# Designed miniproteins, single chains, continued (5), part 66

Each design is a single chain, and the fold is of that chain. pLDDT is the mean over its residues in the fold that is shown.

## One batch from the design tools (miniprotein)

Design m18426
Fold by ESMFold2-Fast:
Formats: sequence, structure tokens, C-alpha cells
Structure m18426 (fold): chain A 58 residues (1-58)
Amino acid sequence: MKLSKEELEKYIEETAKKLSEATGLKEEDIKKAIEEQVKKEGEEAARQVKGLLDQMNS
């Protein structure tokens, strides 16, 4: 599944919000951690982030 950079950023923000509510960590910190992981690991990490979002929605 190919996402535009803008769509990927939205998924990261949405995932960070859900993780922040679940863990009590700052949303900003979670977003930065996910973004850094995506940059270092590329699209593979981006797919995992989307998987986490889908898992939390299920």
C-alpha cells in the first residue's frame, strides 16, 4: 500500500494520539519517536506504524 508523505504524516499523528492516551506519554514525544524510526528504517517502519493503528482500532 503506497501512501503519500502527507498521508503517512497523518497516520503517524493519529497513532501518536492513541498511544499517548494508552500509555500516558506525551503525544509529541511519541510522534517524534515514530517519525525518527520511520526515517531510520524507511517504509518498513511506516507499515508497522499503520499496523499498530489498525490493531488499536480493532
Scores: mean pLDDT 70

Design m18427
Fold by ESMFold2-Fast:
Structure m18427 (fold): chain A 63 residues (1-63)
Amino acid sequence: MSEVQRQVGLHELEELREEAERLGDEEAAKLADIAMQYVQQGKFEEAQELARKAKERIEEKKK
C-alpha cells in the first residue's frame, strides 16, 4: 500500500506541475515540485497541503 500510495501521489503531482507550467503559473509549479519532494521523503501531509494550494491556484487561473 505505501509504495502504491507514493507512486499515485507522485503521478498526480507531476500532472499538476505540468498543468501549472502550461498555464505559466511559476508559483503553482514550484508548489507541486516541493510537494513531490515531500512525498519522496514520506511527508505526505505536508505534500497534500502544498498540492491543495497548487490546485487552488491552477483552478483560479482557469476561471
Scores: mean pLDDT 76

Design m18428
Fold by ESMFold2-Fast:
Order: sequence, then C-alpha cells, then structure tokens
Structure m18428 (fold): chain A 69 residues (1-69)
Amino acid sequence: SLEEFREELKKLSLAGQIGEILRLIGDILDLKQKLKKAKDPEEKEKLEKELKELEEKLKLALEFLEEQN
C-alpha cells in the first residue's frame, strides 16, 4: 500500500530516498515502453494498473522528500 511505502521511506537516509525516486523513474520509463509494445488487451490493462501504482508511489516519494525540507 502507499502507507506501507511511506513507512519504508521514513527508514531510508536522504540518499536512500533519492535512490528510491530514481528507481521508480526507471521502472516507470521501462513500463511505458512495455505498454507501447503490448498487443494483448489484458496485458495492456495489467501494465496500465502497474504504471498507475508506480506513478502514485513516485508522487508520494517526491512529496515526502519536500516534507523533509
């Protein structure tokens, strides 16, 4: 859940939080490429759901980083 992800972010150093943001950006970019190549409607729906979850995590991670300043 997003709440569990927020609790994991609290355990990370600033460098760890930045690392998690970079990881999420990489995963989102990879997933967007997979979505463009996907031909099956069921695969597209699954990838779109995964993309939404990663984008929500990225937004939360960025908001959390701003809260630390």
Scores: mean pLDDT 85

Design m18429
Fold by ESMFold2-Fast:
Structure m18429 (fold): chain A 74 residues (1-74)
Amino acid sequence: SEAIELLKKAEEAYKAGNYEEAARLAEEAGRIAEEAGDNRLAAQAYYGAARAYALLGNEEKAAELLARARELAA
């Protein structure tokens, strides 16, 4: 799964402190999972991206992705 592979890369970037890369990879994983109809995986990915954006100080982007994740997880 492309989305799962991207999420693994996002987690590795996050562990390395590369939050911008982690956010971008997780957001892309969420988009791919959503296009595939895997709303649970998409929600997980968007939660990860929101967390990384929050650490970067991008509160607006974090809030947008968190809202999207909550909608998909419903």
Scores: mean pLDDT 88

Design m18430
Fold by ESMFold2-Fast:
Structure m18430 (fold): chain A 59 residues (1-59)
Amino acid sequence: SAALEAAAREAARRAREGAAASGADPQTVKNAGLGARKMALAGMPAEAAARLGERNASS
């Protein structure tokens, strides 16, 4: 749905910004965004998806 795509875009943006702000390399920033997008599309709230995407990309 359009709402899920909007949430996924927002989650990916937040995850990339968070990873970049923490000094992560470009590949980690990209992975954080991709992970967050996938979780938000599965119905996770954008903020939670962003946090989890950052955590998983850093592991």
Scores: mean pLDDT 84

Design m18431
Fold by ESMFold2-Fast:
Formats: C-alpha cells, structure tokens, sequence
Structure m18431 (fold): chain A 92 residues (1-92)
C-alpha cells in the first residue's frame, strides 16, 4: 500500500539532493528508502541512488558496493552499470 508511495517520495528527495550536490542528505534519504522499500520494485533504485551519493562524496568503494547491490536486484539498469564502471575507473 503506502510503502511504495513513501519509498518513491524518499527517492525523489534523494535525487533532488543529488542534483543540488547535497550528497549526505541524498544518502540519508536513500537509506530510509531502502529500509521502507525492502522487497519492493523500488529497492534496486534505492541502492542506485545510495551509490550515487557515495560517488559524489568520493567514497568510490561504497559506491561500487551499492551499485553492485542495485544490479543484483535489477541487472538491466543501464544507469547503474554506467555508474559502476565510472566508480571503478576512479579507483584505478
């Protein structure tokens, strides 16, 4: 019922924070989205936005970890694949 709606609102907030360069707020909102959205179709998106937050902070190892979790749930997410490749390049 309301869990997917709330998860989507949290993900919208996370994306808005990412667009503003507020990576910590994006991480906090994405973590809440994971907690509420666990087992829903939005769980993969929540891990992707969490990865983007850590990528923005320069925490490339955590970004890689969360993009991999996103892809375990949704292997067809081209944005997560692209961002995973970018994060791996940053460590090399």
Amino acid sequence: FGREILTNLLLEGARAALDQGDYQTAIDLAQQAIDIGKGTSLESSAYRELGRGYLGLGDYEKAIEYYQKSLELDPDDEEAKKNLKEAKKKLE
Scores: mean pLDDT 86

Design m18432
Fold by ESMFold2-Fast:
Parts: structure tokens; sequence; C-alpha cells
Structure m18432 (fold): chain A 68 residues (1-68)
């Protein structure tokens, strides 16, 4: 879908922005994405949310739980 293509194009830039602010969280999302636990669209949306709301505890806990 068009949205998935756009997400793949946006991912590297958003990953670098998150990595500058929270490198551990950026690495967690990248790992989950590479392991297939997050779709490209979900990974991109998670990064966007964390860049706008870095204190989103609920999202952080969900990502940590997926890593188990």
Amino acid sequence: AEEEKKAKEEFPKLYEELKKKDPELAELIKKLYEEGLLSTITAVNAIKELLENPEDESLKLTLERLSQ
C-alpha cells in the first residue's frame, strides 16, 4: 500500500531523530521492527508518537513487553 511505502521512506529519518533524543528506545524499536514484531507503519507511528510525547509511558511499556 502507499502508506507502507511512505513509512519505509520516513523510517530512517525518524529513527535518527529518535536516536538523538533516546538512543535506547530507538534501538528497541529498530530491533522489534527487524524481528518482525512491528510492521513498518507501526514502527514509524510509534517513533512519531514518542517524538511528540517522549513521556508516553504506556507506549514505552508496550514496546518493552514485545521485546520479551
Scores: mean pLDDT 80

Design m18433
Fold by ESMFold2-Fast:
Structure m18433 (fold): chain A 74 residues (1-74)
Amino acid sequence: SLVEEVKEVIEKAKSKAELRDGVVALLRRHGVPEAEIAALEAAIDDLEKAGLSFEEIKDGALQVVRRIEARRAA
C-alpha cells in the first residue's frame, strides 16, 4: 500500500531533507494531488518549527500520509 511504501522511506531517511524529498517523490509517483503534497510539506515545516525531534517529525509525516490514503479510499 502507499502507507507501507511511505513507512519504508520514512524509516530509511537519515535527515529531514531526505524524509521530505523521499515522501514527496513517492506521493507524486502514486498520483497524489499536488495540493495534498503541499499540505504534507507544510505539516513537516510546522513540526520542524515546533522543535520536535526527527523521530517525532517522522511519526507526524506518516500520520499525514495515512489521512491522505483514507481520503483517497473514501
Scores: mean pLDDT 84

Design m18434
Fold by ESMFold2-Fast:
Structure m18434 (fold): chain A 74 residues (1-74)
Amino acid sequence: SMEEVLRESEEVFIVLKAAGAAADILIAAGVPFREAWSEAMRIAWEALEETEGDLEEREERVTRRAVEEARALA
């Protein structure tokens, strides 16, 4: 259904937003662009899988976890 497609699209949007924040941290730390984005995408998807709550809370928590892991790796 359209609602299922939109829900999946929302999750992808959350992942891309979190991955962007994580990638910026890794790039600033000297990680090459492609490696930074590959790692950031992995981090963001893992953070999404481990996070529960409503859409807004989940978006914030996924981004926070991705940023924290990226900082730890940088």
Scores: mean pLDDT 82

Design m18435
Fold by ESMFold2-Fast:
Structure m18435 (fold): chain A 58 residues (1-58)
Amino acid sequence: DKAQEAIQSLPKELAEEVVELLNAGKVEEALELVRKSDLSEEQKEKAIEAIKEIAEKL
């Protein structure tokens, strides 16, 4: 729930790309996409944490 909400709080285009990468099992690419975005440090950290939580269930 919180992990999904964190991803949904991203800009629409970024959230869509992250979800596609996670569905394809490309966790590292999803993390890199967030890391090189121009989001605030807080938003990046929150999104990275959410991606890692989802990844451990993959």
Scores: mean pLDDT 79

Design m18436
Fold by ESMFold2-Fast:
Structure m18436 (fold): chain A 87 residues (1-87)
Amino acid sequence: SAEDVLEAVFDAVAARVKEEFGDTVAVRKIEAALSQLAQAARRQGPRPLEDILESLRILLKFAHVDEETAERALKILREEFERAAEA
């Protein structure tokens, strides 16, 4: 389903961020934000990529993730989402 594809994308993003930054507090906050977005998608259905990116940006800002780490996570999310859409 579209929800299962989105969860696979979020899992790929979490794995890539952990590989790049290690098991840091910022990475754990990103993982928590992605989990929240996955739960929302199961209730509300699929949303456009730009809406998902904006929701993640807002969640990471409120979680006090630094701008550099947050922007890298957003870039990885865009790349993984676009990769999944091409498959």
Scores: mean pLDDT 85

Design m18437
Fold by ESMFold2-Fast:
Structure m18437 (fold): chain A 68 residues (1-68)
Amino acid sequence: GAVEELEAAYAELSADPDFKVTRIGDDRIVVESTAPVEVLIGRVLRLIGDYPGLEVKLEGDTITLTAK
C-alpha cells in the first residue's frame, strides 16, 4: 500500500549521500539536494514509476513524496 511504498522510498532515498531526507508525519517525505535540476527531474520520473501509490512533486531543488 501507499504506506509501504513511502517506507521503501524513504529507505532508498536516505541511502543516497547527495540527498537530505526528512520524514514529515506519517504520510510525507521531503528530499533536499544540491544536485542539478536535470538530475532531480530524472529521479522524480523514476520515483513516479516505482511508487505509483505516492504523489511525487518537484519544487525547485526539493522533491516531496506524499502517500495518496
Scores: mean pLDDT 83

Design m18438
Fold by ESMFold2-Fast:
Structure m18438 (fold): chain A 60 residues (1-60)
Amino acid sequence: SSLERQKEVLQKSLDNTKEMIETYKKNGLASEEEIETLERNAQLLQSKIDELQKEIEEKK
């Protein structure tokens, strides 16, 4: 379903965002504010994934 596809795309975005945060923390290439922004974005992505998962399960 399109919901499962949307969830898959968001999961990949979340994984990439987490890897970027780890890389920036190791390399010091980003400001603390930039890292905080990425962390907030990761939280938002997780919330969207959780809501999509609920919708997927309700439609089954």
Scores: mean pLDDT 83

Design m18439
Fold by ESMFold2-Fast:
Structure m18439 (fold): chain A 116 residues (1-116)
Amino acid sequence: MTELVESGGGTFSEGGSVTLTSKVSGVDFKNSLISWWRQKPGEPLRFVASISSDGKKYYAEEYKGRFTISVDYSKNTAYLNMTNLKKEDTATYYNMVFDPKTNTLAFGNGVEVTVE
């Protein structure tokens, strides 16, 4: 069974930074697509960033230069480093893993980030 255990949420100040963490189990992490998504109250789920199995990173345009996705394959852990925080970054953030070989898709339960 694939599980994602997310942490690092809370309340943060504008202009600050935070790193969200997701520990992943039950999947071939090295060969999976790892991504972060967010949902604001009253809005749909939106893409933030991804890293593919070849190491290639993609970002939604509004997060380029502010957010950085990274992974630690030795710990099966994904990170989203969020810098220069704005009130508009207030959302629930979800880590997602997709293994195309097994067609396994899993989301974490979400981590809440409030910027004030």
Scores: mean pLDDT 87

Design m18440
Fold by ESMFold2-Fast:
Structure m18440 (fold): chain A 55 residues (1-55)
Amino acid sequence: MTPEERLHRRAFEAAREVEAEKDANPDLTESQYNHRLAERLAEIRAELAKEVAAA
């Protein structure tokens, strides 16, 4: 599995997690939602970079 495939899979899962968070908290603004999604994607990229460096 390529690093790109791993990133896409984790990004998709993160998007689903943030969507579920929004569904559970309807008061969450679109700006807050977008910020949360961006943070999760940044975390995933950092984690994958560490995994690649460790391999």
Scores: mean pLDDT 76

Design m18441
Fold by ESMFold2-Fast:
Order: sequence, then C-alpha cells, then structure tokens
Structure m18441 (fold): chain A 58 residues (1-58)
Amino acid sequence: GPDAEKGVEAAKELLEKGDYGGAAASAGHAIRVAEEEGNEETKKEAEKILKEGIEGSR
C-alpha cells in the first residue's frame, strides 16, 4: 500500500542527499510495512535501498 511506497520514496531522497544512515533506517521500515502488505515489489526495492545505504556508510 501507500505507506510502504512512501517509505521507499523517503529512503531514496535521503540517499540522494547523502544521509546513508537515514536511508537505511527508512528502507528497513519500508521492508517491514511491505511484508505486512504482501507487496513483494516494494519490499525488493526497499531491500536494494537498504543495501545502498549500508554500503554508502562504509
């Protein structure tokens, strides 16, 4: 639903601004919400952003 997608959009914005920790946190929340909604596409997108946020903070 829209909550998981909003989490993904927030995480993308944080990634673009260089806030890798914020992006990872937002993406992690979006993964949980997408699981609860059964939205596998949004979950996969959020998992990709989580990985990018973690790698960017290294």
Scores: mean pLDDT 80

Design m18442
Fold by ESMFold2-Fast:
Structure m18442 (fold): chain A 96 residues (1-96)
Amino acid sequence: SHMEEEIDKREKTLLNNIIALDILEPVASPEARELLKKARDLYNEGLKLLQQARESDPETARKLLEEADKLYGEANKLIDEAFKVQREEEARRRAA
């Protein structure tokens, strides 16, 4: 069904982003790493909502996908901030 395809697509995106975080977190500065960990928590919450959507009626599933999309957007903003923090810390260390 179209709903199953939309859930599968979102799940794949979240899982791929979590894999990227597994690579980035160990090499990040402490402040950037905390932001990446918060993004991971939001992606994991999104995955829980997608699992609930699979077991729900189509109307409830649509609302759960909208909530998952909001969490995904919040997580991406945290990742953007983590990269900004990382760049600023690297620039400060080079200037010192």
Scores: mean pLDDT 90

Design m18443
Fold by ESMFold2-Fast:
Structure m18443 (fold): chain A 63 residues (1-63)
Amino acid sequence: SHMRQEILRLIGEILRTIGDIIDLDRQLKTAPAEQIADLQARLAALRARRDRLMAQMDRIARE
């Protein structure tokens, strides 16, 4: 069904985004001070993307 395919696509995007978050968080642990602000901003953007994808999945699942 269309709903099943949409959910599977969103799960894939969420998993990829989580992977990117883990990698970037790992980079933050060893980053020089001058890079921290940029890396934190990128991490915040990835977390916002994850939250949007999860909200889309929740919306589809409720319909």
Scores: mean pLDDT 86

Design m18444
Fold by ESMFold2-Fast:
Structure m18444 (fold): chain A 68 residues (1-68)
Amino acid sequence: SESEIVSKLVALTLGAIGALMEGNVEEAKRYIEEARKLLEQNKDKLSPEDVEAFERIIKRLEEEAEKL
């Protein structure tokens, strides 16, 4: 369960990075929003280290998307 959540978070954040690299800001925001929602719904099921790591990644992606 935990490993499945981590795998989904990785896939969503990589999707956001790919979309940003292509200049597709709307698709990037969709991936970011899904990653944020998944993280918030599953914080209690993840290690503190994983929560902190994904919080940092998602926050940086959110900041980058807002610049466009």
Scores: mean pLDDT 86

Design m18445
Fold by ESMFold2-Fast:
Formats: sequence, C-alpha cells, structure tokens
Structure m18445 (fold): chain A 70 residues (1-70)
Amino acid sequence: MSERERLLQRIDEAVEKALASEDGPKLRAAIEGGTPSQAARVRGLAATKVLGEEFRKKDKYKTIAEIAAG
C-alpha cells in the first residue's frame, strides 16, 4: 500500500472507532443530520485535520468526534 492509502486507512479506522465509542451516536447525528454531501464534507475535514496532525505528531491524536463537533 502507498503511504497515502495507509494513512487514509488509519483515518477510516479512527472514524469507525469513534463511531463505536460512547460518542458514536453524537458523531452519527452530526454526519446524518446533514445531507450526504455535507456529512461527507464534515467527515473529510475531520479526517484531513487528523491526518495533518498524524504527520506532525504521531503521539497526538484527536478524536474524530471532537473535530467533527468543531
């Protein structure tokens, strides 16, 4: 896998983990509360922010729920 694919996979795993956590319903509500395109945008922005932080500080991970909540 390319580095990009690996990082996207990790972001997807982080999102899935957040959805399975106690904050899962809240994150689902944020994603489902908008149109599919708006939900995709919010998720994409959250994933992009986490990805950027992962490149810079591997020991510093923010929850996708926190980022999505703004």
Scores: mean pLDDT 57

Design m18446
Fold by ESMFold2-Fast:
Structure m18446 (fold): chain A 60 residues (1-60)
Amino acid sequence: MEEEALEAFEKGDYEKAIELATPVQRAVLEAVKLHGGDVEEFRSALKVAELGLQHRAELA
């Protein structure tokens, strides 16, 4: 679930966050970690990714 993955990331448990995350959240987490980002960057990137998926779902 989104909340569980986000909480794990905030606690610094990246591997647990990846295990709890959806495929989209996992991609965002890996990108943010690689870039050296923080929780705020993860939240922002996740919101953008979710909005993109919502638009695609509505167009499907």
Scores: mean pLDDT 65

Design m18447
Fold by ESMFold2-Fast:
Structure m18447 (fold): chain A 72 residues (1-72)
Amino acid sequence: SAADEHKEKGLEHLKLGFEALKAGDLESAKEHYKKAIEHFQKAVELDPDNEEYKELLEGAKIGLELVEKLLE
C-alpha cells in the first residue's frame, strides 16, 4: 500500500539518522529524522488506525528532539 511505502521510506531515514548520530554528524541525523517524520506522518494520514505507524512517528519525533538538544 501507499502507507506501507511511506513506512519503508521512513524506516530507511530512521536507519540513516541513527548511523549519522553514531558518527557524530548531528546535522545529517537531524535531516534524516525530519524526513522520517514526514514519511510516517503520511503513513498515519493514509491509515490512521494503524498503531505501528503512530509508534514509528512518535519514535522519530523523540529522535529529532534528542538531536536538537545535542545541537544546543
Scores: mean pLDDT 89

Design m18448
Fold by ESMFold2-Fast:
Structure m18448 (fold): chain A 87 residues (1-87)
Amino acid sequence: SLEAEYQAAAAEAAAALAAGDLEALGRALTRIARIQLEAFAREHGKEAALAAGERALASLQAQRDVVDPALLDVSLAALREALAELR
């Protein structure tokens, strides 16, 4: 189920963050973003999911001055990768 996949990815992200493993964090965040975008696409259609993802990307970029740059860059890369897969 998507819920079980999300819970597994969230646990991976938490473990990676605690370990300071930005590569593992990036993989987990990409998986989370992919799951969320796929779930949104199933409910609202692919076009709406792409639009929501683009808005999320813009929102993250707008926070560049107030968020840890390394964590922000990992989050941006993860969302971009998930969006590229959804296309």
Scores: mean pLDDT 85

Design m18449
Fold by ESMFold2-Fast:
Formats: structure tokens, sequence, C-alpha cells
Structure m18449 (fold): chain A 70 residues (1-70)
């Protein structure tokens, strides 16, 4: 299900951030947007911008999962 895929992406994004793997983190953000029917390119971000995007997406994914489980 999309909910299971979303939970997997969140876990993988959190693991990438724990490992300081910004390339993997950005790839998981792009996979999240594809799951929502969006094809977005996050290339060209600085490391700081990539971290901010990852933190924001972790928060957004957690909120969306909570809404879908309600």
Amino acid sequence: SRLDELKKLLKELEEAMKNNDLEAAIKKIEEFHKLLGQDLDYSGLSDEEAREEAEGHIFAMKRLIAELEA
C-alpha cells in the first residue's frame, strides 16, 4: 500500500540522515514526491539546504502517516 511505502521511505530517510548521507536523503525525498504523483528534482542544493529539506520532509511524512492512520 502507499502507507507502507511511505513508512519505508520515512525510515530510510531517517537512516540516511543518521549516517550523514545527504545524497541518499535527497533520493528518498524525490521518491516521496513520486509516490505523491510529483516528479521533482532536488539537484543543486547545498549540504545545508539538503539537511533543511530532509528535516522538513521527515516532519511532513510523519504528519501524513498520522493522518492516513486516523
Scores: mean pLDDT 85

Design m18450
Fold by ESMFold2-Fast:
Structure m18450 (fold): chain A 55 residues (1-55)
Amino acid sequence: SLSLEEFVELMREEVERRAREENLSPRQVAADLGTVEALERYARAQGVTEATLLR
């Protein structure tokens, strides 16, 4: 099983990959996949900013 940290890292990698392939911003891809909301919830729970997870 993946740790929560590993899951977040894989999610970031997938968003970046799709952004490159579709010539979109990572934020746009994350929003389209519904991951922005999940990342925001995780960031609040861990006391970090959303920017830390998407950059």
Scores: mean pLDDT 63

Design m18451
Fold by ESMFold2-Fast:
Structure m18451 (fold): chain A 87 residues (1-87)
Amino acid sequence: KKKEILELEAELALEKMRLSIIKLEVKRNPEDKELLEEAIKELKELKERVEEIKERAEKLGDEKLAKEAEELLKEIEELIKELEEKL
C-alpha cells in the first residue's frame, strides 16, 4: 500500500537524520569516551529500528527502500566498529 511505503520512507529519513546527528556529535567530541559509549548504545538502537524498516520494506516489495535501509545499516555497523576501536 502506497501510504505504508510513504510512512516507511519517512521513518528511514528520520533514522538517517539521527545517524547524521550522532556523527556530528562524535566529530565534535572525538576524545570523550563517555560520549562515545553513549553514541554506540544509540547506534545499536538505531540499527534495530532500521532492521525493522528493511524487513517491512521487503514484505511490502519495495526493493529500493529495502536497499536504502541496507545501506544505512552498513553505515551504522561501520561507525559502531570505528567507535568501539577508539574505546
Scores: mean pLDDT 86

Design m18452
Fold by ESMFold2-Fast:
Structure m18452 (fold): chain A 75 residues (1-75)
Amino acid sequence: MVEELARALAARTAALLADVPGLEAVVAALAAGDVEAAVAAGQTLPPELQEAFLRAVAQAQAELAEAARRVEAEL
């Protein structure tokens, strides 16, 4: 469950950032499922791109939390 959620978060974050120039290294690491490499790549980015990365992570977390609540409500 925790590993599956981490993988889903990484995949969704990669999808949200796929069209942002300069984030290719972060997107590649997330698509590979390497969250630590994605965070390390994110830390080397200029502040504006770091902020975009953090917003994408927050958005992906919110979407996954909402989906999980909907599944529980329908059980």
Scores: mean pLDDT 74

Design m18453
Fold by ESMFold2-Fast:
Structure m18453 (fold): chain A 54 residues (1-54)
Amino acid sequence: SEEGERLRRALATDPRFQLAMEYFRRGVEAARAGDEEAAQRYFDLGVRLFSQTP
């Protein structure tokens, strides 16, 4: 859908959305390295930012 494509582009340029994705990426890397505490911290930060995106 065109509206869906516009929304995806808007979210992709949103600084909060970009930062949330970066935190999720770091969380996955920490989990793979066995650092469960760091993984949980990054996922919590990502979820908080993602929930605040428009």
Scores: mean pLDDT 77

Design m18454
Fold by ESMFold2-Fast:
Structure m18454 (fold): chain A 88 residues (1-88)
Amino acid sequence: SSLIRLIERLKEEALELAKKAEEALKEGKIEEAKKLLLELEEVEGLLGIALGVAKIIGDEEAVALAERALEEIRALIKKLKEKLKELK
């Protein structure tokens, strides 16, 4: 389950980046929040690749895990983008 471990690590990284971006926005550090959001979107991309690999190899557990992680992370990205729009 090396793929499952990779998906879990990517999810942990994404959640940490989202938390840092929220903290940056709370402090009015708009440019830092934008940078963290770009890094978060990069991790989202890597999770999408991991999902694709899981589907190709038929790892149903990894597919389910990656789909749930992507749903959660995409929701956080949307929330952060809306907050950034409110701040100019």
Scores: mean pLDDT 89

Design m18455
Fold by ESMFold2-Fast:
Structure m18455 (fold): chain A 83 residues (1-83)
Amino acid sequence: LEELKKKIKELKEKIEKLEKEIEELEKELEELLKKLKEATDPEEILKLIGEILDKIGDIIDLELEIKRLKKEIEKLEKEIEKL
């Protein structure tokens, strides 16, 4: 029982770290969007769009990992309830 509780705690801590990474990426995305609004050069615009898409991809990947970890926590919590 205590081992399952420790595992759940570790997974929750990992989720918190991933959520903080998403917050950082969202701030970077906001900065890139501001630069894109000011950009007039086609080459700079294309570069910024590429960087924006990369950040969006990173955010999606982290959100999918969080979803996976939350599902794992739910399974472990249900196992504890069966004990």
Scores: mean pLDDT 85

Design m18456
Fold by ESMFold2-Fast:
Structure m18456 (fold): chain A 85 residues (1-85)
Amino acid sequence: IKEETAKRLRELAEEAEKEGASEDLVNLIRLSAENIENAETDFELEVALSLARMAAEIAKLTGNPADEKAAERVLEVIDEALERL
């Protein structure tokens, strides 16, 4: 779950960057992937996933259209990971 989720988020960050998402959102997605990858316990992983989810929900509400699209994809990845945890 951890390695797969981090990889998917990094791939989404690259796609978002190509589609014109803000540098701030792209960096937030990459930071979220790093936090998830560095989680050492199931509790730390759940916290990292939950923080990423909150960040994506905020980005969806205030970002440009590319940010909204990227945030929705991040939410899908995070929700899938949380359900499998």
Scores: mean pLDDT 79

Design m18457
Fold by ESMFold2-Fast:
Structure m18457 (fold): chain A 82 residues (1-82)
Amino acid sequence: SEKEKQFERWKDIYLKQGLSEEEAKAKAEEQVGLSDYMSAYAKYRNEKTPENQKKLEDLRAKLKDNPRVQTVEQLLARRKAG
């Protein structure tokens, strides 16, 4: 699948940077999670349907401990507040 290809590409990048197999997999999961989040966010921004909102909220809950998603959420909240 597309997602599996993205995961393998990121894993290979981190392995080439000298990370261990375990570290490379963890970092690849973080990147794939961020990509999923950004796609859901863009869809909701372009079409504010209850379905798109629910998908984004479900993904936020699932990825709450993903540091890359946390960083993006903080930046978006700061832009909206300013």
Scores: mean pLDDT 84

Design m18458
Fold by ESMFold2-Fast:
Parts: sequence; C-alpha cells; structure tokens
Structure m18458 (fold): chain A 80 residues (1-80)
Amino acid sequence: LEELEHALRLFRENAEAALPAELAARISALADKILEAARAGSPEAYKHIEELAELLKEAGVSEEGVESVKKALVELYEAA
C-alpha cells in the first residue's frame, strides 16, 4: 500500500508539472480514488485505473506508455 501511495503521489507531482491545471486536477482526483479504493480492498480501484488510462490517452501519452502505467498500477494495487 505504501508503494502504491508513493507512486501515485509522484505521478500527481509529475502531472502538475507537465500538464494543464484542469487535466492535472482530474488525474489527482483519480489517484486519490484509486488509493481510497485500494485501502478498502474495493474492485472500484480497477475502474479508476481505467479512467486514469483514458485521461493519459487524452493527454497524448502513447498507447504503450498508457498500458505500462495501467499495468504498474494494477500490480501495485494487487500487491497492496
């Protein structure tokens, strides 16, 4: 869980530095929802990871980059 929390925090910080404020805020909100769902053991975490992947696609991240982030977050969630 700590590793997922740390990864999501770094991801938010990078998004705030690199992306428009509205998009960074949406990413931050989804990161918080993923962490909350993971703490509760809720399958809603998968839904929020998927929503985050769609936002990254909207931001122009490559399909390979989006899939890599999605896979990493799923692995961290399942390890938590």
Scores: mean pLDDT 78

Design m18459
Fold by ESMFold2-Fast:
Structure m18459 (fold): chain A 68 residues (1-68)
Amino acid sequence: GATDLLKSLKEELEKDPDITAELVGDTTLVITNTGGPEKIIALTLKIMGEYPTLTVELSGDTIVVKAK
């Protein structure tokens, strides 16, 4: 389900030491990046491109990804 997709995304993203991802409930993944603004923008675009069914919102150094 949607939760399994978010768990897989979390595991993939956390391979990068600058990235922390936290699953909130069953439908929301909160991603925090410490690698600077270019990295957060690139990561946001990557998620939007690879997971077009997910809702992606950028807020400062945090990306909020929601499954429908």
Scores: mean pLDDT 79

Design m18460
Fold by ESMFold2-Fast:
Structure m18460 (fold): chain A 90 residues (1-90)
Amino acid sequence: ARELAEEAIRKAEEALRLALEAMRAASEAGDREALNLAIAAALKAIGAIFLAEKAIETGDRELAEEALRDAEEALRLAREALERAREALE
């Protein structure tokens, strides 16, 4: 349970980092859709961190698994936002 929650935090932190980079790139490119995707990724990553921390605190495996799924989705959205923003800058 704890290991899943710690993995979720690591993935969510990576997603947040990529989302912030995507927000900067999307803003520079003027791509509002890429910006919206990056914001959505950042919010989901923050939510995943809170769920993962609660899972560590309570020992709830199901909550840890939910946090991991949310972190993986946030990472996917952040990567899509970055790719879109980079294409708009080229």
Scores: mean pLDDT 86

Design m18461
Fold by ESMFold2-Fast:
Structure m18461 (fold): chain A 89 residues (1-89)
Amino acid sequence: MEFKLEVTVDRQALIVIATDPERADELARKMREAMAAGKQTVVLVEAPPDAKAEIKVTSTRPGATVGVGVDLRGAKEVKSGKFDAAALR
């Protein structure tokens, strides 16, 4: 299967994609705590097994910082992109 994630942000954001539901749930809890503290915007997506993923992140403001973390251990192929204000981890 294939999926595509496009995210547009106007401030600092962290995007995480995981194939493991247990790790996704734990990470989502910690990330929600960070968002509640007003640190950054977080997006968490669970990818299907053997999925192909394409990730695009766009900032609408010149000063916004975006970080993208991807964990697709169950996926066969991964595609990722960067923008001037984004960094992959």
Scores: mean pLDDT 48

Design m18462
Fold by ESMFold2-Fast:
Structure m18462 (fold): chain A 102 residues (1-102)
Amino acid sequence: AAPTTRVEVEAEISLDANGVPVLTWDAPPPGAARTRRIRGESETHRFELYQEVDAAGVVRFRARYEYRDAENKVTVIEVEGEGGAAGAAALLGRFNELVKAL
């Protein structure tokens, strides 16, 4: 059988010093501007997760998830926000569950 690409992503939702939810990768973002991108694809699944931290420490988040079912119906979920919206965590959780089911 052809190898199926599995993507495991590590992300954490925490609260910052002001109680704002923040999506965190392997480590808290530094105060300097940076970006992170995680992406993966299989025959039925496509996922891209993008995180940007600006010089003021503001976290911006963009996630896109695509799933193609047996009837070739495509489900697309896109989430953008600051500080790791709850929807972004739910998207990541759903993607990980679907990847683990492959």
Scores: mean pLDDT 55

